# Designs tried in a protein design run: designed miniproteins, single chains, continued (4). Part 61

Each design is a single chain, and the fold is of that chain. pLDDT is the mean over its residues in the fold that is shown.

## One batch from the design tools (miniprotein)

Design m14101
Fold by ESMFold2-Fast:
Structure m14101 (fold): chain A 67 residues (1-67)
Amino acid sequence: MDQLIQQFHDHMTKAEEAIKKGDLKTAREHLDKARQVADAIPDPDLRAAALQGVDDLEKKIKEQEKK
């Protein structure tokens, strides 16, 4: 599980950095990977928290893409 949590944080950090640079394609690619890792987390509470973080970031990407 530690490897999944580390991979999740790595992808979330890279997605956030990409959003700040306006690189929405790279942000989406890392967010998709973060979502896949989050879905694999066995702990339902940790998985729900991770997926919430992904959803929040996805909303920011979609709002910025519409501009």
Scores: mean pLDDT 82

Design m14102
Fold by ESMFold2-Fast:
Structure m14102 (fold): chain A 100 residues (1-100)
Amino acid sequence: SKDVEEIKKIAEEILKLGEDLLNGKISIEEFKKKVNELLGKLAEILKKVLPSEEFEKFMKKVQELIIKYYEAILNKDYEAAKKYLEELKKLFEEIIKKAE
């Protein structure tokens, strides 16, 4: 599905932005701006391919993990940041499987 491939590409870009933030390649402000744009695109696709309850549940979890991730970076808790990024990756894998 074209929608599934677009979801995969958006997920990969969000995870790459996470790695770039972790490695100090981008600012937190740039990370938040770019991730919010990508989350908007992700939401538009997911609301078309998932039931509304699954859509709301997944978007809430994604947003919560992203907030926890950059808050951990702000606190210089890189161990927690890495764990949240791994959880985000697994969550995207679940979303992709549900959208297939």
Scores: mean pLDDT 89

Design m14103
Fold by ESMFold2-Fast:
Structure m14103 (fold): chain A 77 residues (1-77)
Amino acid sequence: DLMDEQTWEELLEFWKKHVLGKTDESKKIAGLSDDLLRAWLQIYLYDPELYAELIKLPLSEMEKAIKEYAKKYGIPL
């Protein structure tokens, strides 16, 4: 992994400030916890094909998939 947790935290805060709640996709996930949003950003940057599939799903299925991704890659929730 090319990013440490400090870099992820900084990226998440930037994304929350400038993107979260401003697009239809980001409005859909705006209610998720910071831990889930951090895992979502990792999917977006490192697995864009998975991102494209997950965004089509209902929020409940997206949340499940994000939690499984976090568990698989050791992201704390």
Scores: mean pLDDT 78

Design m14104
Fold by ESMFold2-Fast:
Structure m14104 (fold): chain A 95 residues (1-95)
Amino acid sequence: STKDQVIALVERLADLVRESVRNDPSATPEQRKEIDEHLDLFIEQVRQETDPNTLRTITYVSLLSLIDLLRNTKIDPDVLEELTDLVNEILSLLS
């Protein structure tokens, strides 16, 4: 189902973000914790939501919040490209 595909992509996005932030020596422990907690909540909300319109809204808001949290982190260019591709794929499934 579309929802199962969205969950799988969000989980893959979360794993990639966690690895990227773990590998960033400039990221503070507080930033790492905030990002990790945000990703955990995002996955939980996507898994629990049954309404397609609410799922779309939650996903857009969570992705925008994640981008803001990542603004001051250092991401490898190849990882950034993969993250961008995952975000675009998630958004395409929800359009």
Scores: mean pLDDT 85

Design m14105
Fold by ESMFold2-Fast:
Structure m14105 (fold): chain A 100 residues (1-100)
Amino acid sequence: MSAEMRAFFDRLRAARTPAELRAVVDEFLAWLREQAAAGAPPEEVLARAEDLAVAAHTVMQERGFPQAEIEALLAHFHARVNELLAALGLPPLPPIRILP
């Protein structure tokens, strides 16, 4: 795991509210966009997005966030990742699987 990915995971674990966790997610999405612009392969960009989605879901469940708030944040994250893929000239498919 890169130092940057670890730092985002640490910030997710430190987040106490949905708003704080949303802020970490938005900062991560900005960093992910920078990585893509720097020439990171699309599969690595997607893998990093999936790793953070799993970590965010875990933190929200462990903190007892309402299911509707968990789903809303993950839907927001999925939409932003699809926008990034579209900006890279890629189709916004397949979607990130965030629920079983």
Scores: mean pLDDT 76

Design m14106
Fold by ESMFold2-Fast:
Structure m14106 (fold): chain A 120 residues (1-120)
Amino acid sequence: MTDEEILRRIAETLEGLSKAFQQAADLAREGKYDEAVDLMEGISKALERLAQEYEELAKDPSLSPETQEILRDVADTLRKASELARQAAEAARNGDYDKAVELFEKISKLLEEAARRVRE
């Protein structure tokens, strides 16, 4: 896979994850809290796995130093998103759905901003 192909796929993945967290926020606003939490918990497991995969990929010496740095930055962003998602799940379990929605929206924005940085 070329550097360009890798970066495109990463941007698409981040955009998809951002939309999924926005969907979780929308479900919660509709009062579908169990569905929102289930969706978010599934995505959170993917965030941690992807962070590890991208950190390992960043060690590939065939990639440009610029691409390796982008992969490390994305991995750090995914780890941060995973921690925020854990906090959102805890807020929801405690009945603090307003805080859970705020965190879902914050994660969505964080991932969307990361996707833009990968494309530019």
Scores: mean pLDDT 84

Design m14107
Fold by ESMFold2-Fast:
Structure m14107 (fold): chain A 71 residues (1-71)
Amino acid sequence: STEQVITKALTEVGRHIEELEKKYGPPTEESLIEIQQLLSQLVSQIRAQPEKYEEYLQQFLEQVDEIYKRS
């Protein structure tokens, strides 16, 4: 189901962010807002086309990596 796909994606996001925070520390307030907006977009994209969830998830993770690196 779409909800199972979203749950799987959010679990992977949580794990990835936890690893980034251990490596780079917590994000700035501006970076956190940006990440929250991207996360909302990710969930909306998966709901619209759950068959593309891997593509959307990979793009999101790459964007979050860059945000943490520049914070």
Scores: mean pLDDT 87

Design m14108
Fold by ESMFold2-Fast:
Structure m14108 (fold): chain A 87 residues (1-87)
Amino acid sequence: STLEEVKATPEEEIAEGIRRSTEAAIKAAEEFAEKGDKEKAIELLERAIKEAEEAARILREAGKEKGAEAAEEGVKRLKEKLEEIKK
């Protein structure tokens, strides 16, 4: 998303979108791991973490605190799932 688009979007809508993206990434990674594709699960989570970290940075710059908090929480959840799958 561009910074201009982020500034125009309501905070709750941004936060909801980020929470949905985090859930989708976790679910997809779990499905890959269940199928024995642990490497794909790890790759997906590492990408999702980088995207969530970037989103948190952009949202903080845009003054969208609720969205930034959702992205930061997303990073924590994604990192926890990554550690779980790596075991």
Scores: mean pLDDT 83

Design m14109
Fold by ESMFold2-Fast:
Parts: sequence; C-alpha cells; structure tokens
Structure m14109 (fold): chain A 104 residues (1-104)
Amino acid sequence: SMKQEEIRGLILAGATAGVAQIALTVALKSGTITKEYVLKLLDKVGEFIKEVAPPEVAERSLKIIEEAKKKMETLSDEEAGRLAIEALQRVIELLDERIEELRA
C-alpha cells in the first residue's frame, strides 16, 4: 500500500539521520570534528531524505537542515557539530510524527 511505502521511506530517512548523529557525536568526543565534515554529512543526509521521504516531509526536513547550515557560518567546529546534532534530532522527531500519523 502507499502508506506502507511512505512509512518505509520515513524509517530509512530517520535511520540515516540517527547514524549521522552518532558519527557527529563520535567526532565531537574524539576532537576530530570540523565544520567541513559537519556540512558534508548534513548535505548527504538531506539528499538521502529527498530521495526516500514523501515530498512534504522531505521539504520540511531540508528546511531544518538549511537553517542549521546558515547558522553554522559564524560558529566554531564544535558549536557547528552540536547544532547539527540538534537539527538532526528535530528532523528525526518530524519523521517519527509523520510515521505515527500514518499508523493511526
């Protein structure tokens, strides 16, 4: 069904965002985080969400990512990493809300 296909896409998008959060957290703890790495990872997550998530949810998720990227222009590497983790958490919550709506 269309609902099952949408739910699968949302789960894949959420899993990808979650893996990105883990990668960023590890980079922060190891002192290897760079703004370049953060931006590259957010771009990859955004492109994958665009590919697999329903258009409306993809658009909202990409807006969260792009707003975070704009704020990063004036931030340190560590601050950019922390902001990216927060932005990805907001994306995961958005995807989870849509999954719950479709399951109702």
Scores: mean pLDDT 88

Design m14110
Fold by ESMFold2-Fast:
Structure m14110 (fold): chain A 67 residues (1-67)
Amino acid sequence: SMAIEEAKKALREAAKKAGLSEEDIEKIIQAIENGDDKTALSILLKHDAVDATAEPATALSRALKAA
């Protein structure tokens, strides 16, 4: 759905601004898509990026649940 695609794009942009590598960004997105909150949070905590990505990560979770 477009909502999921937009949320993924917003999350990628926020994580990239926070200094995460493309590999780590894709791991976070995949973890959220799989409902693996612990893996996603672990990567974000390692990069001190929890606050910077909270809004787009929440938007992605909502879009996935609404689909």
Scores: mean pLDDT 82

Design m14111
Fold by ESMFold2-Fast:
Structure m14111 (fold): chain A 91 residues (1-91)
Amino acid sequence: MEKEKEEKEKLEEARKRFKEVYGIELSDEQIRVVLETAKKLRAIGLATLIEGGQETVKELFKLPFEEQLEITKEKLREKGDEKGLKEVEKA
C-alpha cells in the first residue's frame, strides 16, 4: 500500500515539476513514459537537450511521445551517440 502511494506521489510530483519548470501539462501515462525515457536518456546524454535551453525542452514535451523520441534521436545523431540512439529506439 505504501509502495502504491509512493508511486502516485512520484507521478504527481513529476507532473507538477514538468508544469512548473517546462510549462507543460502531461497525463499520468505520458509522465510514466517520459520518466522511463528520461531515466535512459540521462544516462546517455539528455543533458545535451537540456543545454538547448528551457524553450527546447518545452517544445519537446508539447509533442506526442513519438515525436519527442524522434527529436531526441536527431539530437543523439548530431552528437554521434549510436549506443544512446539504440536505447531510445527500444523505449
Scores: mean pLDDT 60

Design m14112
Fold by ESMFold2-Fast:
Structure m14112 (fold): chain A 85 residues (1-85)
Amino acid sequence: MEKEKNIEILAETFKEQLEMLKEEYNLTKEELIEMVKAILEGKELTNPSIPEKLKKMIKILAESYKTKASELEKEALERVLKELE
């Protein structure tokens, strides 16, 4: 499978997951952007308006991305971030 096609599939999957989180937790576009940036940068999410359960999940995802994420996964998530901005 071509690299570009894999990135496209991963980006669409991330978009679907983020849309579900947005609906479930009534998140703003700005809060979604902060969450994606936290994951990509491997940093903790500190925004007080975001639920603690989501902050813990994002912390786990950020650590996973720092240690195990492939270049394809990082590039796919970066594309999602650019589309949200």
Scores: mean pLDDT 76

Design m14113
Fold by ESMFold2-Fast:
Structure m14113 (fold): chain A 85 residues (1-85)
Amino acid sequence: SEEEILQKLDELGKEAAAAVHAKDVEALRKVLEKVEEFLKSLKYWSKLVKEAALRLLEEMKKAAEHLNDPELVERVEELIKELEK
């Protein structure tokens, strides 16, 4: 179900983009919470899944910077750091 995981990450990325377009910081925070829960639910990681997750988190970091939420930026950076270990 790698394809299902990649599809879910793409879906979450679209939700994050929608939050940025709406300038809705609360919506972006909710998307990050969904991303955190989804990533924690994964038992096994392929290289493609890890790369897709890192790509999504990098986009969410830029989104948080655009919305001027430094606490959200820090939360995303910690998740990126955990995946890059």
Scores: mean pLDDT 86

Design m14114
Fold by ESMFold2-Fast:
Structure m14114 (fold): chain A 90 residues (1-90)
Amino acid sequence: KLKEEAKKAEEEAKKLEEEAGKLAKENPKAALLLKEIHGLEQKSKEEAEKLREENKEEAKIAEELDKLFEERDEKKTEAEKLKKEAEELE
């Protein structure tokens, strides 16, 4: 069953990637804002928070986009772990 679980996690990761890509394509301003926020977070958390407050609608979409990328990465990691476990059992 680990093979089925790995396949399921891979499908979920792919679906999240497609959803994130579509959202970014439909909301290029939000995608740009997410990149700027990530850049600012490395230098100034205050500036990043200010940028979110000034662009509330785009920031909301940027948060959804960031969440989708995070969930995609988590599912990819889960799929890789399950694949390794399945290989050990075969």
Scores: mean pLDDT 78

Design m14115
Fold by ESMFold2-Fast:
Structure m14115 (fold): chain A 67 residues (1-67)
Amino acid sequence: GSRAVSRLIAQELVAIGAELEGNKDEAIKAYEDGIRLVREMAERGEIDPETAEEWIKRFEKRLKELK
């Protein structure tokens, strides 16, 4: 897998860990940080636009469930 995708998977695991611990605010922050990371990676050409869109939708879906 690419380095960028590995970093996004790691960020998702951090957010899921916060959810499992009941730390809702930390989980929200982790998903928001994940969306920011995806955008930065896309701007640098580290991931293609389609991959970026899928990861943003994935994190946004989790944020909607938490808010």
Scores: mean pLDDT 85

Design m14116
Fold by ESMFold2-Fast:
Structure m14116 (fold): chain A 93 residues (1-93)
Amino acid sequence: SAYEKAAEILEKAAKELEKLGAHRTAELLREAAKYMKEGNISKAASLSAAAGIEVISLPDELFEKTAPIVIKAIKEVDKVLGSKPVVKPAPLR
């Protein structure tokens, strides 16, 4: 199911964040994955938002390493759940 795939994306991101020492952000994404699997989408979304806020509050060195992981995970979750990315018109070269 889409929720199971979304949970797998969040769990993978959490594992990568743990390796970088972003333990709180990793825990928030793991909890979001658990609620996603349980069908509690509201709680999963809230925890994912909290993880994003936590990343912004990290020291610069951790932020540079962790922000791309969290951004990528959220984009992939949105794609799996049927959120279509709004293609912004880029200036043609």
Scores: mean pLDDT 77

Design m14117
Fold by ESMFold2-Fast:
Structure m14117 (fold): chain A 66 residues (1-66)
Amino acid sequence: MVRVEVKEQGDQALAYITVEAENEEEARRLLQQAKDELEAQGYEIVAEEVHIVGNTMYAGLLLKKK
């Protein structure tokens, strides 16, 4: 399962991504797909933080509109 929440803050946006997968490799693939979709929507990824807890991956992205 992948959950993406985007919050716009003036000239920037924050994306919070939660990925639940059976293994880390699958979680990383799903996270990359979510990032690719955000870039396709016209966002530029400026910064990224990723935390893995058990089978869940949490990512925080700082975005700017292209």
Scores: mean pLDDT 81

Design m14118
Fold by ESMFold2-Fast:
Structure m14118 (fold): chain A 79 residues (1-79)
Amino acid sequence: MPVVGVAVGDPRGGEGGKLSPIAEARLRSVLGDAPLRVGGGSSDDPSTSLVAVQNGEVVFTHGETNDYMKQEATQLSKQ
C-alpha cells in the first residue's frame, strides 16, 4: 500500500511528528489501514492543523494549513 505522509502543525518549529489519538482516529476514518509517516510538530491538541499526502495528492486536511506542511507531507509520503 502507498505510504501516507502526514504533517502535524508547522514543520519549521517541529522536531518530528506525533499524532494525538483523536487526530489519528480521524485520519483512520478517511484513510483506513494505510501506513502513516508523521512529521512536523508534536500534537496532544486535537485542533492542531494536519495535511496528509498520498501518491503526490492531498487526501486530507484539517485546520489552517500552509505550503511548508504540504511539502513535509509530500516528502514523508515518498520515503
Scores: mean pLDDT 70

Design m14119
Fold by ESMFold2-Fast:
Structure m14119 (fold): chain A 72 residues (1-72)
Amino acid sequence: MLKEKAASLDPEEVRRLLREAQRRIRSIPGLSVEEEAGAVLRVIGEALDSESNEEARRRVEEIVREAEERAR
């Protein structure tokens, strides 16, 4: 089904990463509901498009950082 390259992307670790990122995004004051939803969807897409847990974590962290900067 998935390529062996994607085997380095642990589904359980990705789920934990997504849960934590969603919690962090929801806790950012000043984001609208639409901005929050957009950030969450982007986090999901980028994490699933990643080839490794480390890459997924890096991409997710960048999205959360951008959301925090946008909320200032």
Scores: mean pLDDT 74

Design m14120
Fold by ESMFold2-Fast:
Structure m14120 (fold): chain A 65 residues (1-65)
Amino acid sequence: SKEKAKKLILEGIALILRGIGLILDAELKLKQGLISAEEAQAMIKKGEELIAKGKKLIEEADKLL
């Protein structure tokens, strides 16, 4: 289960980083006038969902250790 836990931790971290990147990208593009406020909100929501999913994977990995 140690190998499974490691994979879940790495996947969780990857999702969190991707989510953060999406939120920052949305905020930057909105500030530059490249996307609408509605589009930015959708990207932020998706980023938050990715972060939440990543956190849950790390919590599941902890239970396997």
Scores: mean pLDDT 89

Design m14121
Fold by ESMFold2-Fast:
Structure m14121 (fold): chain A 81 residues (1-81)
Amino acid sequence: AQEIIDLLTEMARAAKAAKTLEEAKKAVLEYLERMRQLTTDPEILAELDRLEAAVKAAKTKEELLEAIDRYGKRIVLLLQS
């Protein structure tokens, strides 16, 4: 549980630090793959898939960061349940 929360925090920081939208997307997708390796929970995996789709659809860095915040909060709530 804590490992995924830590990766979500690192992912958000990496996305904010990236100079371009494409650099931010690449970093986020790499973190999502790492999180998939840490869980077999189908509900968490489904939220990771939704976050990946939102990340790929983002047209601005702000939209990307908003998607990370929205789906990240959902994942944290599932892990704390």
Scores: mean pLDDT 86

Design m14122
Fold by ESMFold2-Fast:
Structure m14122 (fold): chain A 65 residues (1-65)
Amino acid sequence: SAYEAFLEAKNRYAELLPVAPPEAQPYLAKALEHLDAAGRAPDEETMLRHAERALEYLDKAESLL
């Protein structure tokens, strides 16, 4: 569901933030941008799209660990 994707992205962002190297910061910034958009989404479809984009950027950040 959109909400489950949003929670997953939110939790992964929180876990990566304290351990991410400087090279990952641009990806974390993009993930946060999409998390904010997901939280303000007018419908579940829009929330899901932004949550999935956040997860994509979090995958990129995690690849730099």
Scores: mean pLDDT 88

Design m14123
Fold by ESMFold2-Fast:
Structure m14123 (fold): chain A 105 residues (1-105)
Amino acid sequence: SMIDILEEIKELIRESTARALAILTDPQMAAEVRTTGETVIKRLDEIIEKYKRGEITDEEALYQTQLLILEYTGEMTAAAQREPALQPILDETNEKLNKLLNEMK
């Protein structure tokens, strides 16, 4: 279902963020990554709740989720440029996110 896919995306972002935080030693960079993950999860919860209330369609949920994932992956790409050890986590996360987005169609 749409809700199940959105919950899987949320869990994937939570896991990806936790994995990144486990290897980051710079406090400022760790704070930025944590804030990015928390913000994206909060916005995904808002999408899920709107969808449950019938306030948005399947197409609108997909569109809003795609924009949010672009924001997340953009921020994580910037982080990986500063800390290359993040790149494998980002690559794996992007592959899984793209698979889940295709299941929403």
Scores: mean pLDDT 89

Design m14124
Fold by ESMFold2-Fast:
Structure m14124 (fold): chain A 71 residues (1-71)
Amino acid sequence: SSSLQKQLNQKQLQKLTLQIAADSTQWLLEDSGANMSQEMLDNEKDSLKTLQEKINDLESEISALQKDIAE
């Protein structure tokens, strides 16, 4: 339905936003990680893990909506 399609589009946009944040954090760790304090490094790694968990949750929700739209 058009309502389910709108929900799918919204979750896909949310996932894209989180993926950009995750990619930015990964880039920061790869580019500057060697110059970070242990506390900063741990905080950025924890942030990346949290972002990846949220992305995984959205992936599951997107898959469920896609299945529902497909019957």
Scores: mean pLDDT 86

Design m14125
Fold by ESMFold2-Fast:
Structure m14125 (fold): chain A 73 residues (1-73)
Amino acid sequence: AAAALLNKGKALLAAGQIDEAIAAFNQAIALAPNSLTAATAYTNLANIYQQKGEIDDAKAAFDQAIAIQKKII
């Protein structure tokens, strides 16, 4: 399930497995693109990109999370 992939991504991120975490978050988004799970995955991706100094990618990911939240509330 998408939520399981989100949890896997969070665990990988906590372990410092950044590339594997990104892959897991992208899989969660692909499985449930307009969901709270996808919005949370985009927020985690945005934080990763921000820490890497990839500011434009971080902003794009935050904008996607906000767009999804507006659709589900």
Scores: mean pLDDT 84

Design m14126
Fold by ESMFold2-Fast:
Structure m14126 (fold): chain A 65 residues (1-65)
Amino acid sequence: SMDQEVVRGMVEVAIKLAQEAKTDEEKKLALKMLEISRRYAEMFMSEADLQEVLKKLEDAKAYLA
């Protein structure tokens, strides 16, 4: 659905922000964006696609360590 496509775009942007974050402030914002993206993925994505997206969001947290 179009809602799932929008959520996939949101997830990709959140992961990119986590990859590009350099300052503590940018890392905090990126973490919040990953959390928001996780909530939208849980609301709008099919169960089969959800597990893959949740794994990608969790892996992206490694960029913020």
Scores: mean pLDDT 84

Design m14127
Fold by ESMFold2-Fast:
Order: C-alpha cells, then structure tokens, then sequence
Structure m14127 (fold): chain A 65 residues (1-65)
C-alpha cells in the first residue's frame, strides 16, 4: 500500500504541522533552513511519538539571496 507523503514548510505554525502528522499515516517531510532544522527535527520527533504510524523527516533548505 503506497504511503501518503506530505511536504510542509517551517513557515507553517507548529500546531498545523502536529495536526497534519496526526491526521496523515505515512511520511511527513518538513523543509527548514539549516539553522532551524534541529528545532524542527526535535518537534517532529515529539509529534511522531503521538502518531506511531507517521514518520517525520527534516530536509535542509539552502539560504540564498
């Protein structure tokens, strides 16, 4: 059975991201700047603990002007 993959940006409220993780079964990808990646990874781990069927991955986005 194919997994539902959802991509989210770190600009979204954490409450929305947590709700999405709870609502979706499968992979959730959070795109965040390198500086924020650790914070989003920690948040995602906590949210994933409440939803054992969900996997959270953080992808680093390069900062370019």
Amino acid sequence: MPEVTVELGASMPKEVIAATIRSHKGRVVIRAPKENADEWAAFGEKAAAEAPGATVEVVEVEEEL
Scores: mean pLDDT 71

Design m14128
Fold by ESMFold2-Fast:
Formats: sequence, C-alpha cells, structure tokens
Structure m14128 (fold): chain A 103 residues (1-103)
Amino acid sequence: SMKELEEMARLALKLLEDAIELWEKNPDDERARMMADFLVLAAEGEIYLLERLDPELAIETVEEMIALIQEALAKSTHPKVQAALQKLLSHYQEILEEMKKRL
C-alpha cells in the first residue's frame, strides 16, 4: 500500500538522522561511528527496496536525504564529522543519478 511505502521512506530518513546524530555527539568514539555507519547502510538498503516498489518515491526520498546531509554539513564543526558527511553526500548524489537513469 502507499502508506507502507511512505513508512519505508520515513524509516530511511530516520536511520540517516540517527546516524548523523551519533556522528555529531560522539565524533571521537570509534564504536559510535561504526554504529552510525551501520545505520547508513540500513538506510541505503531501505532506499533500494523502495526503488523496486516505487522508484519515483525512492528518488524523492534520496533528494530529502541529500538535503538533510547538506544541512548537517553546514552546521557541523568537527573535521571528522565533516569528512564523513562530505563522503556520504557524494555517495548519495551518485545513487540519485544512477536511480534517475533507471527510470
């Protein structure tokens, strides 16, 4: 159903938000950073599943994820977190372009 697809989109965004919060609050904790990396991978998994079910909603969700990363990057002051956010931004921009090619 459309509601279930919207819930998947919200889960992907929530996982990314939680990952960013873990990076920002624990920039020098390697275990917290590893957990944040796992949350990012989980968010990406939800996006690829969503793409198979509703590719247009998946693209819209990735655009929202990119906006969230850009906002976090603008507010971030820690070099390690900025580096992680910049890498993630480039990765999701590449995902977005590949998804648009598959439409």
Scores: mean pLDDT 89

Design m14129
Fold by ESMFold2-Fast:
Structure m14129 (fold): chain A 80 residues (1-80)
Amino acid sequence: SSTEEGLKELDKLTEEAIARYEALLAETSDPEQLAAGRKALVGDFGRRAIKIHEKYGVPSVVLSEKIQRFMARVRALEAA
């Protein structure tokens, strides 16, 4: 289904974004670079997630859950 394809795209986007953030955390401990990179990453994720929602008809509640899980994973990396 279109919704199932959209969920796969959201999961791919999530794994890509998490890998990018893990790489950033491994490369620098500079608070300004980390804050800027986090902001850019979260903004890009949000914009691309909305496009997937619009293209594939992913329900808003499901999109919200995926975004919340992504943000929880970002915070977990920061706490490690």
Scores: mean pLDDT 88

Design m14130
Fold by ESMFold2-Fast:
Structure m14130 (fold): chain A 98 residues (1-98)
Amino acid sequence: SLSREEIQEAWRTFLTAPASDSEKILEALKVIAGDEEASRQLVELLQATTGKSVEELIAELEEALKSGEEWVYVRFLGRYLAREVVEALLELLRRELA
């Protein structure tokens, strides 16, 4: 079980950590993905901040991943993320859609 403090720190890390801290960002995203409520809140935050649907966010990540690059630009976050982080985020969004 995750505490509210652990979930808040995971969100802060995911949103603000330097892209080079890819391991920390990936672990933060895994913490969020392991909690159904935290996952839902992250998806709701992304929709609210971007004005995009879950389907539009998924399509944008799928398009970004087509590059084959190790560092992937995620337009709706305005930043580069390691490919593994983008793949984990895509899986989280797909689970919310299903």
Scores: mean pLDDT 82

Design m14131
Fold by ESMFold2-Fast:
Structure m14131 (fold): chain A 91 residues (1-91)
Amino acid sequence: MLEEAKELLKRAEEALERGDGDKAVELAVEAAELAYRAYKEGKISKEEALEILERALEIVMRALEVTENIPLAIGAALRIIGLMFEIELEE
């Protein structure tokens, strides 16, 4: 789970380097959702999940510089922020 999320982030960064902002956003969201599920299933720590979500958000924010699909990138950023908020409020 954690290694799969990290691999998705690596692929997202490679997509950014190629100028493929849309693919970078898609892969970053997949990594964030995978990390959130792994955290909810008790497979990774809160700290590990938040690290992946923060990296995914950073990739999405960088993708805003190269993508023409601004609504996609904004939607992705809001989703990741929402997942981070849910993890932070977990008791």
Scores: mean pLDDT 82

Design m14132
Fold by ESMFold2-Fast:
Structure m14132 (fold): chain A 84 residues (1-84)
Amino acid sequence: SGLSPEQIERYRRLVEEADKALREGRVDEAIELYREAAETTPGTPLGRDAELNLEMAELSKTISIGEAVAILVGRKLLELADKL
């Protein structure tokens, strides 16, 4: 069956809140909100769109962790080079 107006409005608010959280660097909060949006509209184009946004938010978090690791490794390599 089709989505109710109430489901569409809930989806819209969750995605809007998630987008704001992501822009403000609140990545974990954005992930939770996109997940709730997808769960509100399962098996629909809106649900698939929310799932893609969830994947992008998770990727953003993974990239940020990767950057932090790269900085730490770079610092350690510089310390080792200075002692050689």
Scores: mean pLDDT 81

Design m14133
Fold by ESMFold2-Fast:
Structure m14133 (fold): chain A 84 residues (1-84)
Amino acid sequence: SRAERLLQRGRQLAAQGNYADAGIQAGNAGELAYREGDTDLAREGGRLGIQSGLQGLRTDPSDVSRSIAGALKGIGALFMVGAE
């Protein structure tokens, strides 16, 4: 699915150390997966979005706003799934 492709891209970006873009792609994957009814993929995208966004804040202070955006998108995906 499109959500799976976005999540895979997020994982690749994280492996390359591009945590801000990884968080955004993963968070978008989580939101899209939720809309497609794939709650497991939505949780994976949400969690990776939060983890990558937080890692970006620690490792690249020049990209704070994008790292925060990735984390917030991840939180939104998890909230929609009802994880808490």
Scores: mean pLDDT 81

Design m14134
Fold by ESMFold2-Fast:
Structure m14134 (fold): chain A 72 residues (1-72)
Amino acid sequence: SPFSKEEEAGILAYYLLTSGKASPEEVVEIVKEKFGIEIENTPESIKAMLVGSKKLIEVHPEEAKKILEKYI
């Protein structure tokens, strides 16, 4: 994967939040459980993650799709 573990977590979080499949609180729990990464549940931290993850998906759309297929 061209992504770090943190970037993979961000891509999954982006999908779950933008598709309405999970709330911000549920996404924080999912990312901690699956990746062992702690995300601050603040509007600023969530917004920064979404902006970064959107850029990764735009640059590497096929690889991002594989991350979603792996974890969903």
Scores: mean pLDDT 80

